# Ledger of designs, part 75: designed miniproteins, single chains, continued (2)

Each design is a single chain, and the fold is of that chain. pLDDT is the mean over its residues in the fold that is shown.

## One batch from the design tools (miniprotein)

Design m6597
Fold by ESMFold2-Fast:
Structure m6597 (fold): chain A 80 residues (1-80)
Amino acid sequence: SPRDRVESLVDRMGELVGQLKKATDAGDRDRADAVMAEIGRLHDEITALSAELSPEDVAEFGARVVELTRERIEAMDALA
């Protein structure tokens, strides 16, 4: 279902944010940039699929994506 697909993508985004934190902790800018690019692609796919979700599912997954975006910004600030 569209909901199950979006859930898998959001879970994958969480895994990538974890990889980003490891890359930033290591000072590995090239790896951080590569992971950021993959997060961006997943975000685009989630956004496209949001048209197929109920308003309730959009709100639920939107909140999870906002939290992952906050964690992503915090991780990147460690390299700034």
Scores: mean pLDDT 85

Design m6598
Fold by ESMFold2-Fast:
Structure m6598 (fold): chain A 85 residues (1-85)
Amino acid sequence: MFEITISGLDKKSANTLLVKANMAADLLKDEKGVNIEVSLSKDGKTIVIKTNNKADAELLLSKLKQDIKDEYPKNDISISLKKLS
């Protein structure tokens, strides 16, 4: 399993990026039939995306990195990809 974490968000940015993350996940589900889980932390400031496929994780990471750079260039937003055991 692979996990993408987006942190350093305010609640407004988190809600906007959550919509973009869900749209990207739904597109991959429709195109490839893959299972992707998108969730928001209890405080509404961290987005977590889980998938079983490395290529899908890397594609989502690339898309979300670009969205963050384009929409939030002045924010201390971090995005990371981790392989879970």
Scores: mean pLDDT 79

Design m6599
Fold by ESMFold2-Fast:
Structure m6599 (fold): chain A 98 residues (1-98)
Amino acid sequence: MVRVSDVKGVLRDGAGTLTATVETTEPEATGAGLELRDAAGNVVGSAIARGPAGVLEGTGGLSGDAQSGTYTATVLATKDGVQVAENVEQVDLTVTRE
């Protein structure tokens, strides 16, 4: 199993950063990809997470037009570049402007 435990967005001068924490029960999974979509199905952000098995952390790009709200997250856990788990869930994104 794989799931998103936290997502945060920061916008600075129109550029966005998505920070994500992904949890997985897959043994030896050390990578995860995350993609966020709005209600219209548009990709608003993505991140690549890495770490020890169990908790993976990473950053990626976020659309400069992104707003705080509920998004659909597709998350994939990988082992040596091979997908070992996938999940699609709703996540609450908080976007702060600096």
Scores: mean pLDDT 80

Design m6600
Fold by ESMFold2-Fast:
Structure m6600 (fold): chain A 97 residues (1-97)
Amino acid sequence: EEEEQKLEELSKQLAEKYNNASAEQRQQAEEKTLALIDSLDLSEDLKQVLKEYVKGFLQLDEVTEEKTQAFVFNLKSLGVSDTDIEKILNTIISALS
């Protein structure tokens, strides 16, 4: 419950920062997030699928809270832990700031 509330708050922050970010900041967010995924304790196959989802999400012209929640749902569906999803969202938010 507490973890779900944290992911919801991060999703709101990500959408707001993403829509106000430059194209260069969005590219930096992609590069840093892909590097983070390589550092996670996940299988090589899962890392590749996860990178494709991240690239697709960060190529959108704008994101809504709903699109960000759908992105989080896709990560959960891939078997990514809430802790690792939080790391991914925080990396994107930090790079967009």
Scores: mean pLDDT 82

Design m6601
Fold by ESMFold2-Fast:
Structure m6601 (fold): chain A 72 residues (1-72)
Amino acid sequence: SMNAEQAKKALEEMAEAVEKKDWDGMEKQAQKLEKLKLPKEAQQLMVEGAAAAGKGDYKKAAELLRKAAEIA
């Protein structure tokens, strides 16, 4: 599905933004992903990844986002 491919790419780009500590980039990708139809598990991992980044755990955040990309 083209929608699933777009979601996977956005999640991978969000993980890169996390590694760069680019908060604005992370929020941009999160807003794009909210408009896409994602499996519930992928949505949950994305939310947990954003929360981890907010706590300064960027390694955990990137890991969770890449897990979400695998499911999407």
Scores: mean pLDDT 79

Design m6602
Fold by ESMFold2-Fast:
Structure m6602 (fold): chain A 61 residues (1-61)
Amino acid sequence: SEYDALVDELQRLLSQLPPAVRDAVIARLGKRLDAAGGDEAKMTEAVREAVEQVRRLLAQQ
């Protein structure tokens, strides 16, 4: 699924960040997933935005 593919990509990108930055991204994503309440479309959007955020952080390093 798109969700599973985005989660795999996010995990790969997160491994390239410093631990403190990675933890901050994970905490923010966790709050968004909780707010989604099991809505797959909202969860997919949250993960997609997290992937985009991590890509921007890596591009600035």
Scores: mean pLDDT 85

Design m6603
Fold by ESMFold2-Fast:
Structure m6603 (fold): chain A 68 residues (1-68)
Amino acid sequence: SMEDELREEVRRLLEERLPEEVLAGIDVEAVQKFALALLPLDDRERRRKFLEALVRHLLRNPEMFARP
């Protein structure tokens, strides 16, 4: 489904862009849920910009989606 494809896109982006130690501390499912609630599903360029901003935010505030 489109949602499954977007979840995988988010996961791959996080794995590609975040340091391994930051990624290990993040609840990826929580990030995926957050992203899916806000992602423009029909606009690839807006989605790309949103995901870039999300990565920058996670690098500055890794505790926001910390694993319990």
Scores: mean pLDDT 79

Design m6604
Fold by ESMFold2-Fast:
Structure m6604 (fold): chain A 88 residues (1-88)
Amino acid sequence: SADLEAKIAAIRREIEDFAEEMGLEILETTVSPDGVLTVVLRNKKTGKEITITVDLRSRRFTITSSGPLSKEEEKKVIILEFRIGVIL
């Protein structure tokens, strides 16, 4: 639906802004037919990978990381989760 596509676009922009602020590169972005957005990010300095999954139908936000998050990364993730939550 057009509303779902608009939400995906808005969420993608929030993740892109997060990536730019945190010095992360976007390796992969996928959208499933059932509305699951997955974005794989890599930290340019550490090589650490962060995967963000947003299920737009269940309104679920999940982050996984290949290593421990710093306090700054954790704080920025909480802000991102909040911003995505207001779109969902």
Scores: mean pLDDT 84

Design m6605
Fold by ESMFold2-Fast:
Structure m6605 (fold): chain A 96 residues (1-96)
Amino acid sequence: MDSDEIRELLLKLSEGEELSEEEKKFVLETVLDQLGVDEKTKEIALKAYKAGMEVTEILKLLIAIQDGVKIYHEKLKVYLNPKEAKEYLEEEAKKA
């Protein structure tokens, strides 16, 4: 896996540059593999993406769940603990 290519795409995304749908999906799938999430969690993340959730939002939620840390959710203006992050991701995935 080319870590430099992934870093360039993540940097582009963080700087507000528009990624294609294929590039966004590639970044999401690659990070899911690197985080070592199970197949069910991958399915939920991909469904949330299909439902219109931003790749960066999905990745933040997955890191919170995987590492057991709180994250600040910009749209909700609150901190989510790992359980709340998982529940929110699952609810958004249901909209797909």
Scores: mean pLDDT 74

Design m6606
Fold by ESMFold2-Fast:
Structure m6606 (fold): chain A 89 residues (1-89)
Amino acid sequence: GEKLYKTFKEWEKKYPPGKAVAIALAEARFDRLGVPEEERQKRIDLIKKSKFTPEQLEALKEAYKKIKENPNMTYDEVANFILEKLKEK
């Protein structure tokens, strides 16, 4: 919860809401998977360059609002929220 929110706050300073959420989730996922720092940086750079579909961007923007309203949300809660939103479309 707290770690995800802090990471998110750092990325929202540099990137639009949807992109900031995507990068914060990726960092949390790579940390959990034990991805080495050098490889993690390369994967994050790919996410920074990635294009989202309108549906993906909308789900990420809704997740942005959720994180702002509930800073204690875990990675799994945010990831599941995005997946459920994508299923609705």
Scores: mean pLDDT 78

Design m6607
Fold by ESMFold2-Fast:
Structure m6607 (fold): chain A 81 residues (1-81)
Amino acid sequence: MLPEIKIPEGTSEEVKELLEEFQKKATEALENKDFEKVEEIIEEFERRLRELGGQLSDEVLAATLEVVSEFVKNVKKLMEE
């Protein structure tokens, strides 16, 4: 099964759109076995999330980072198998 990001309840539309874009791009690159592109997508997403971090509450940022971390962990496991 492909990894899926569970968007927390109460997430802002900007963060929700960012998470959905990240999941779509990472999944497409993973399905194509383009592991270099997967790493680039992860780095771009982390940079964009940091830019938004100044506008987010600590609770929303923490919840978002947790779901992203779990998704990245699952993606990396698939890349190693």
Scores: mean pLDDT 72

Design m6608
Fold by ESMFold2-Fast:
Structure m6608 (fold): chain A 100 residues (1-100)
Amino acid sequence: MGVPPTAVLSEEEKEKLKKILALVLQAHDAAARGDLATAKAYLAQAGEEIKALMEERNVPEEEKEKIEEILKQALASTDAATLTALANQALNELGRVLNK
């Protein structure tokens, strides 16, 4: 499948997505420094914002559960590489469901 266009988000949804991306970037920075506790704190905040955005967009429950499970696995990880990979996977799935 081609990459769906992202251009149909409202200004409020764009601001929430920007906040999510900023929080995930902070989590990546902390993970790169070996600070898993700080990385998980930022990712937990990003997860709450992702959940709020999915509720606003009426994302189907099965898609929400999939993204929440990926975030749960990221927060349970014991290494920076796994946390970063799962955080990126959650963002990719969020992008996919928001462009439906």
Scores: mean pLDDT 80

Design m6609
Fold by ESMFold2-Fast:
Structure m6609 (fold): chain A 106 residues (1-106)
Amino acid sequence: SEMEQKLQQLEQLFQQLLSKLREATKDDPKLQKSIDELEENVQEALELFKTDPRRGLLLLEVTLSMLTMMLWVLEKSGADPSVIEELREILSQMDEILEELRELVE
């Protein structure tokens, strides 16, 4: 279904984002732990979406907001601007898919 295809695309983008975040924070154990917690939240949100799409969408939106805040922290900590822009592009693509998923759930 279209919904299943968009969920798979969102999951792939989340994995891409998390992989790049881990590489960008490899020398910061505290940020690495925060990324591990975000990955668990992402997996929980995606699983919740399969049984309760409305609550799953809300949790995905909250998680996306947390990821956006993490990028802000990284930028202020002196992370490479080109890496930050790449991560923001992935977040933008994820936000677009979340909007499309919201329309399909209603």
Scores: mean pLDDT 84

Design m6610
Fold by ESMFold2-Fast:
Structure m6610 (fold): chain A 72 residues (1-72)
Amino acid sequence: SEAKITIRYPGLDPRAVAQAIVEVAREKGVNITEFRLGDQSVEVTVELDKPDAEFTVSSVAELKEQLRKYLS
């Protein structure tokens, strides 16, 4: 089973966002199967039996908090 997570991050560095996503997924032991960069957004597909999710974040810290909560 897979879940798609859409993360919108207006004004943030895409590289920092990507790094944070990989770090949190590793921390939670969740496999990322697809990573698709968009305009100020990313769609991440993960091996997890949960509903799809959508987040809008204003900082990398907020991203890590929201993603940890979802992946728990």
Scores: mean pLDDT 86

Design m6611
Fold by ESMFold2-Fast:
Structure m6611 (fold): chain A 61 residues (1-61)
Amino acid sequence: MEAEVRLEEVDGRPVATLRAPSKEAAQELIDRLRAAGHRNVRLISDTEVRVALDGAELPEE
């Protein structure tokens, strides 16, 4: 499964945005990230997942 990753800053916080090849792949990425202990994971579009790298809560989108 291929995903494009971008490291960026949102509201002064370090985040990673992962672009999945499909909606199903995006949902699978969320499930895997949560299983790995990342609690601040959010779907920001049909194919894009955002995760907070500092463990802080993500902005609502």
Scores: mean pLDDT 70

Design m6612
Fold by ESMFold2-Fast:
Structure m6612 (fold): chain A 63 residues (1-63)
Amino acid sequence: SQLQEQIDQLERQIAQVDAQIDALLAQLKTASPAEKPELGAQINQLLQQRAALQQQLAQLRQQ
């Protein structure tokens, strides 16, 4: 169904964002103090994107 295709697409987008967060978190563990603020800001932005995608997914699953 079109609904299942939309769910699958959102799940793929969430997985891509999760992979980016994981990569940045790995960098953060070995980052210098000077690098940490920028990495933290990027992680926070991706977490906001992830939350928005999860909300869209939850709304579709209720239909």
Scores: mean pLDDT 89

Design m6613
Fold by ESMFold2-Fast:
Structure m6613 (fold): chain A 83 residues (1-83)
Amino acid sequence: MSLKELMAMRLREMAREAEARGDPALARGYYALADKVLAAADDEQAIAIVREYIGPGRALRDDPEAFRAHLREQLAPLAAAYT
């Protein structure tokens, strides 16, 4: 399994957790990001997409800081494994 497929799977898992908590809009955001990551040409592009999304200055949904911290925590092991 490629790194981008692992990242997409984790994002979809986070989307399902958001749906279970009654937050379909947050879930939609995670599904959209997962699809974008999976559509990347290679793992390097997928990593760039994830890091750009987490990056500072983005107005992420709900609470920008909490949302970014949560996403970073969930994806950090996968992103850190890229060489």
Scores: mean pLDDT 67

Design m6614
Fold by ESMFold2-Fast:
Structure m6614 (fold): chain A 79 residues (1-79)
Amino acid sequence: SAEEEAQLEALRRHAERGVEFAKQHPDLGIRQLEQAVQQGLQEAKQHPEDRALYERGRELYQEALERAREFRLEREAAA
C-alpha cells in the first residue's frame, strides 16, 4: 500500500541517518542501531498484521548496522 511504502521509505532514511551518526559516534551509533533491530523484532511479534513491514524495517536496520560495524573496523585498521 501507499502508506506501507511511505513507512518503509521513512525507515530507510532513518537507517541511513543511523549509519552517518555511527560514523561520527561509533559506540553510541552502533548501540542505537542494535536497539532498532531489536525493537523491530518486538514490533513484528506484537503486530502480526503489520509484521511484513516491521520485518523489512528490521532488515534495513540490520544492513545499516553491518555497514556501521564495517566502517568502524576499517577506521580501526587505518589507525
Scores: mean pLDDT 79

Design m6615
Fold by ESMFold2-Fast:
Structure m6615 (fold): chain A 105 residues (1-105)
Amino acid sequence: MEEVIENLKKLIENYKKKLEDFRSAQIEIDVLEAFILILEYLLETSKDDPEALKGIKNSAERIRKQAEELLEKYKDKFPQLAERVESLIKRIDELIKKIDELLAK
């Protein structure tokens, strides 16, 4: 009985740690997505401002680097979250492409 309770306690502690690690990862990715949404909004409101567009591009490039770091961090540990980060990197690349097209005019 005592041995069963002790093994169950270790199992619960291991699951709690995995849940905490997963939750932390989700929060980091949610924050990343929120920054991308802000940059997408700023792009739509700043199409006629080349200096603002350069600022948005610099922020997007910085956020892209952070997204690549999150992808490497979670690629093996949480594949589903890594797939979400890959989708966010694609959105950042599309944002940068739109800015470059606007700045080339």
Scores: mean pLDDT 85

Design m6616
Fold by ESMFold2-Fast:
Structure m6616 (fold): chain A 60 residues (1-60)
Amino acid sequence: MKVTKEDVRAALAEAGDATEGVLTPAQIKAVIAALAKKHGESQATAQKVYDELAAEMRAA
C-alpha cells in the first residue's frame, strides 16, 4: 500500500507529541523510514511524499 500525505502528517504529529513538540531532521528522517517500511515502500518514495507535503505547507 502506498504512503500518503495523510500518513506522513499523522506520523509526524505522533512523533512530535512524544518529543515535547520539537522534531530534529534526524527524527523526521527516522519517521519517514518507519512509514516506508510499514507500507512496504522504498524510503525514496516516502521522502517524495514528505517533500510534496512540505511544499504544500509552504505554499499555504
Scores: mean pLDDT 73

Design m6617
Fold by ESMFold2-Fast:
Structure m6617 (fold): chain A 94 residues (1-94)
Amino acid sequence: SNKELAEEIFRLLEELAELARAGAAPEELAEKFREIARLLEPIDPEAAEFYRELAELILEDPERALALLEELVANSDPSARLGQTVRALAEALR
C-alpha cells in the first residue's frame, strides 16, 4: 500500500539524517538516496530522479546537494511529516 511505502521512505530519510549526524562517508549517504529512488521509481518517477540526483551530487558536489535539499524543504509544508523529515536531514548535512 502507498502508506506502507511512505513509512519505509520516511524511515530511510530518518536513517540518512542519523548517518549524516554520525559523519558517515558520502558513499553511504549516496547508497541510501539510491534506495529511496528505487522505491519511488514505480509510483513517482520524478521524485525518484530527484533522489538519484541527490545521490550523485553528495559524491561530486555536496554543497549543491545540500542546496537542492534546502529547496525541497522550502517548497514543503513545514507541518507535514515529509517537510519535517527533509528539514532534519538538511540540518544534519550542514
Scores: mean pLDDT 82

Design m6618
Fold by ESMFold2-Fast:
Structure m6618 (fold): chain A 86 residues (1-86)
Amino acid sequence: GELEEKLKKIEEEAEEIYKEAKELIESGDPSKVLELVGLILRLIGLLIEAERIKEEAEKLGDEETVKKAEELIKKIEEYLKELMSL
């Protein structure tokens, strides 16, 4: 459905951001700290979007999409936890 397609796009973007952020951390380059902060803020934005989709799916009674949104929310929260452990 439409909400599932939006979740897939959020997942793809979150995975790309996480990969980029991980590479910046592994580089050890202090000049990249602001870029890393920007990527973390973008992940927070995607987390908020995933939560909105979950709320919309709940209102529609779409239990399958609610479950998928919850799984994506947990995944993004794990990404943020790892990146913010600097």
Scores: mean pLDDT 86

Design m6619
Fold by ESMFold2-Fast:
Structure m6619 (fold): chain A 91 residues (1-91)
Amino acid sequence: MQLKVVGKIKVIGPKGEFEYELSLTAQEGTGVAAVATPLALEAAEKVGEVKNIVVEARGKVQAGKTFSFKAYVLTSEGFAKLEGTLTATAL
């Protein structure tokens, strides 16, 4: 089934800490890393042009569940660390 995934993402970058709330739609059973990657990329683009990104996450998204991820990003503005929480709800 289709899930709405809402990510609350903290970006710790060269200009300080910022929080973003981003969302996407994903199929239930999709890997958390696969869902977290586009959200992390969108948040990282707010720091600068993304040169490289590594996402650490485990598990599969399920309705009514909360998941965590971390990402490490090299941007045109410098290094950033991302910490996120993803909440999945049925559509």
Scores: mean pLDDT 86

Design m6620
Fold by ESMFold2-Fast:
Order: structure tokens, then C-alpha cells, then sequence
Structure m6620 (fold): chain A 72 residues (1-72)
């Protein structure tokens, strides 16, 4: 397991975000809510080595950000 900390810039108006982490096969492996502070949200996950896709949603279910994450 590796500790991974992710920080996202969040548009004005969102007070919470939901961060979802998917493995290479499209399985949801982690999910965390984070409060927005000073226009950013930060989450920390414990993940095994691998390739992941990260999706960030606001409280209305709007996709704010999506990216790839590689854990060594």
C-alpha cells in the first residue's frame, strides 16, 4: 500500500467534492468526500501499486476533473 494525496482546484460555489478512484478494469476501489477550503479540496488514499483513473464531482454530481494516477 502507498499513501497518495491528491489536491484539486474547485470552482466557486462548491462546498464539498466526491473523489472516486477506479482501477484499470473500471472497478471503483476508493471513494472519499472532501470539504473545499480556499478553492481547493484534498483527499488521501491508501492504494496498492497500479494504474488508476480519478474522477472528482461536486455536490450536484457535476464532473469537475478527471485524470490518470499511477502508484509505483
Amino acid sequence: MQTVTLTFAVPPGATKVTVEVYDENGNLVAKQEAEVRDGTATVTFELPPGKYRVKVYDEDGRLLAEGELEVP
Scores: mean pLDDT 81

Design m6621
Fold by ESMFold2-Fast:
Structure m6621 (fold): chain A 74 residues (1-74)
Amino acid sequence: DTANVNQLVNSNLSPAQRADMVRALNDSSRDQVMATRGISRAQMDTMVRARDAGMDDDTVMRMLRDVAMSEQRA
């Protein structure tokens, strides 16, 4: 599950392209991706916000790991 978050971040797509792709998804498709790949709405929002803030891939990946780990612990 957490591995899918890292795969999304480490794909050949830039963070900007990933954020645009997430925004283009229909609500049902987004919910399915979250459920199937273990990505929460908080993780999706974090990725989009980090891209808007101009953060690099390394920083985005660390932030997503922190969110995922916090959710796993909760």
Scores: mean pLDDT 58

Design m6622
Fold by ESMFold2-Fast:
Structure m6622 (fold): chain A 97 residues (1-97)
Amino acid sequence: MSLVRELIERYLASARAAEAAGDLEKAASYYHEVGGGYAKLGDYESAAEYYERAARLYEQAGSPKLADALANLAEAYAKLGDQERAAEYQALADALK
């Protein structure tokens, strides 16, 4: 658990630096890793927040990784019991395949 929290802090710092530099694809990939780290800790509220941020930046960058971020966001909302939002994001992810 402590290693996952340490990695979250490092990726979050890297995400902010990349975003400030205008590297949207790189920033998105780091926020995606932050979301994954929170999901591993069972913190699906924080996971959803950072997956949503990653998806937004991937969309702006035109990245093919947008579908993966949306699918992970859907899973996070499903874990939170928000079945309607989970279905919405999964449909968006599937439409991008």
Scores: mean pLDDT 88

Design m6623
Fold by ESMFold2-Fast:
Structure m6623 (fold): chain A 113 residues (1-113)
Amino acid sequence: SMMEELRKRAEEEAERVEERLKTADEAEREELRREAGRRVRELTLEALRYKIEELEKNNDEKTVKLLEALRLALEEVDLERAARLLSEALGIPLEEAREMLEPLVREVEALRA
């Protein structure tokens, strides 16, 4: 299963980071945290793409919109497009959807810096 393989890769990555943190100084810890964040983002994007494809095959339109909103926030850092899809999927005001996604977009932007 692709999802089981992605989960295993994430677990192995987390274990490797934990082991390195035991002997790392403060500067090395900061770098390891940033590297781990980038890898988690990559694995999350692979999982999202896989889930979107599976759900499209099953005609689950609402869940497809939710996952596409997350993909736009994580991969493209497109808060406005992500918020519009989230608003449509959940039936909430656009401003509320934007407020929900803004922290996620900020974290992704920080990982790019």
Scores: mean pLDDT 76

Design m6624
Fold by ESMFold2-Fast:
Structure m6624 (fold): chain A 70 residues (1-70)
Amino acid sequence: SHAQDEALQRELTRLLILGRISAEQAEAAYRAVRELLAKGASREEIIDALRAQGLSEEQARRVVDAVLGA
C-alpha cells in the first residue's frame, strides 16, 4: 500500500540520515521489503531480509513495526 511504502521510506531515510546504514543498504532493504510485502511475507521473513541487508535486529523490528502498522 502507499502508506506502507511511505512508512518504509521514512524509516530507511531516518537510518541513513543518522549514519546507521549506507545508501546502498537502504536501497537494497527497500527493494527486498517491497518484494516481500507484495508476496504476503510474514513479519519474521521481513525481519530476516532486513538483517541480511546489515540492519540490526532492533533496527529491523522498528522498520517492520512502522510498515505493518501503516
Scores: mean pLDDT 87

Design m6625
Fold by ESMFold2-Fast:
Structure m6625 (fold): chain A 99 residues (1-99)
Amino acid sequence: SKEEIVKELLKAIEAKDVKKVVNLLKILETLGWLDEKVVREIAKALIDTKDVEFAEELLKESEEKESETGKLLAKYALKVLKEGKDPEEVIDELVKELL
């Protein structure tokens, strides 16, 4: 079920379905399924969209739904997409901040 929810989350990111992404992140967080491997995979998928608007919408939805995980994922993705920071360095910082 962890693998199934992670796959659905990655599909939601590809589809840029902001509300579904935040809902699935809250489920993973509640179940304690946000390990380093999962966080890195999600962060990479967000960065790979190369979509600043999607990341900004994800940040706003995460703030409204009080998803700390969603807020941090969106904020760190924006460091890569908007500020041109190195993806690997940013993902390492995200993992340290979130876990």
Scores: mean pLDDT 86

Design m6626
Fold by ESMFold2-Fast:
Structure m6626 (fold): chain A 77 residues (1-77)
Amino acid sequence: MEEFEKQKKIEEAISLVEEALKLRDTDPVKARELFREAINIFLELGYTFEQIADLLEKKGLFKRKKENGKITLEPVK
């Protein structure tokens, strides 16, 4: 039941990520700020970076990429 309130916050954060992706070509600075706000919401909900990456992959927004010894997130499209 508490999961419904958590899910609402997750959907809010996902909406910010989707808005950031829409703005990436028009306003990259604003897109980056919106993405950071979404990540902060996930962190407030107790998610780790790995769990955030997994969630975004399940939503079809990003995929993990390991490059130069670092894990990064790339837009799926």
Scores: mean pLDDT 72

Design m6627
Fold by ESMFold2-Fast:
Structure m6627 (fold): chain A 79 residues (1-79)
Amino acid sequence: DELRRRLEEVDRRMRELTRRIREIERKRRENKNTNKEKYKELLKEEMDLGVRVVDLAVERTILKREIRREEEERRRELE
C-alpha cells in the first residue's frame, strides 16, 4: 500500500529530525552563557528544523486520514 509506505517514510523522517533538534537544543544550551553568536545560530537552526517537523506532522495527518478513508471504503465493499 503506497499510502502506508508514505506514512512509514514520514514517521522515519520525523524521528530523524527530532533527534537532530535534540542535539541542536543541547548545543544551544551549552552556548547560552558562553557564546551568544553561536547560541543565535543554533536557535535559528532549531526553529528551521521545527518548521520542517510541523510540515511533516501535517503530511502525516493527511496520510492517516486517507488511509482511514481507504480502510472504510474497503470494509464497505466487503460488507
Scores: mean pLDDT 82

Design m6628
Fold by ESMFold2-Fast:
Structure m6628 (fold): chain A 95 residues (1-95)
Amino acid sequence: MLPEVPSSLSPDVQAHLRFGLTYLRDELGFSEQELQEFLDEFLRIYPDEVRRAREKFPGNPLSVQIGSVVAWLRALNAVLERRGREPVLPTPKPL
């Protein structure tokens, strides 16, 4: 089962997050607990990554998407590290 994605997020971010959670469950074999830990970590870091992306790339319409991608990769690698699993991709540096 997928964890509940907050309706307070934009529809695009909600869709991308649901797609990502489905991928982690079906392709990488994430447990319900690992999916929840990923979602909690993403939601924790997402606002700061979006803020940093907007500050670094002012006026760029892709700033929210850039922040979302960075937050997603950082949340994924953090959960994998906590579980003693190897990172899927190199963790991007904060913006």
Scores: mean pLDDT 75

Design m6629
Fold by ESMFold2-Fast:
Order: structure tokens, then C-alpha cells, then sequence
Structure m6629 (fold): chain A 100 residues (1-100)
């Protein structure tokens, strides 16, 4: 469906931004930010699995929100523009999930 295509596009965009934050953390030798990105990625992969498994939207939102809080905080330390892009993608993902 068009909603499935939209959510997959947003997932891919988020993954790209997460990889960019990780690369910036490595370039800066910033272990704390790298560890936060790793933690956020683990939570985000769990979110993807929950979406694929058809978990309740409320459960998906809870896990996604926890991962995004960690990830946006990490991104804001290395690049505030990436943090803003992540927030925008997160808001779009929640909007799609809530309309499903």
C-alpha cells in the first residue's frame, strides 16, 4: 500500500541519519555519542520488527519514542540539523502509524 511505501521510505531515511551520526561520533572520537547511537539503533531495529510483526500501535509508539529520545539527543550533540531531520521523520512515522 502507499502507507507501507511511505513508512519504509521514512525508516530508510532514519537509518541513513543514524549512520551519519555514528560516523560523526567516530570522526570526533566521541565514545559516549557512539554508544548512544548503538543503543538507539538496537531500539530502532526492535521498532522495525514490531511494525513487521503487526504489534499494537501503542506498543510501537512507546518503543519508537524511547529510541528516538536517545537518538535525537545524540544527534543534537554532533549536528543539530540532523537532530531536526530525525524529529521531522519521527513525527511523520507517528502520523502514519496513528492513521493505520
Amino acid sequence: SSSDVQIQSLINQMMDLMMRVGSLAVDRNDQDTFDSVDQGMVIFYRTIQMINDGSPVSDIRTVLNDGMDIMISSASRVDPDIARQMQSIYNQMISILDSS
Scores: mean pLDDT 82

Design m6630
Fold by ESMFold2-Fast:
Structure m6630 (fold): chain A 83 residues (1-83)
Amino acid sequence: SEAKKLLEEFKKALENKDEEEAEKIAKEIIELKDPEAMVEMLLLGAEYLAKTEGKNSLAELSPEEQEELKKKLLELAEEEIKK
């Protein structure tokens, strides 16, 4: 799937600390209008930001809290795409 390929490329750009490439790939993911891909992209970006700031905020959430966050982000992404 195209979304899976873009998410892998986004993850690699973040691992290389190439924020310009990551932003370019993020825009392509947003253009797919795929709520699940947008949520995964946002979570990867949030983890990257937390690591660069020395914070492990996402790792501190329980598995149940992580699932609730994912569901809420999916609802928000779907509503935004429908606008």
Scores: mean pLDDT 73

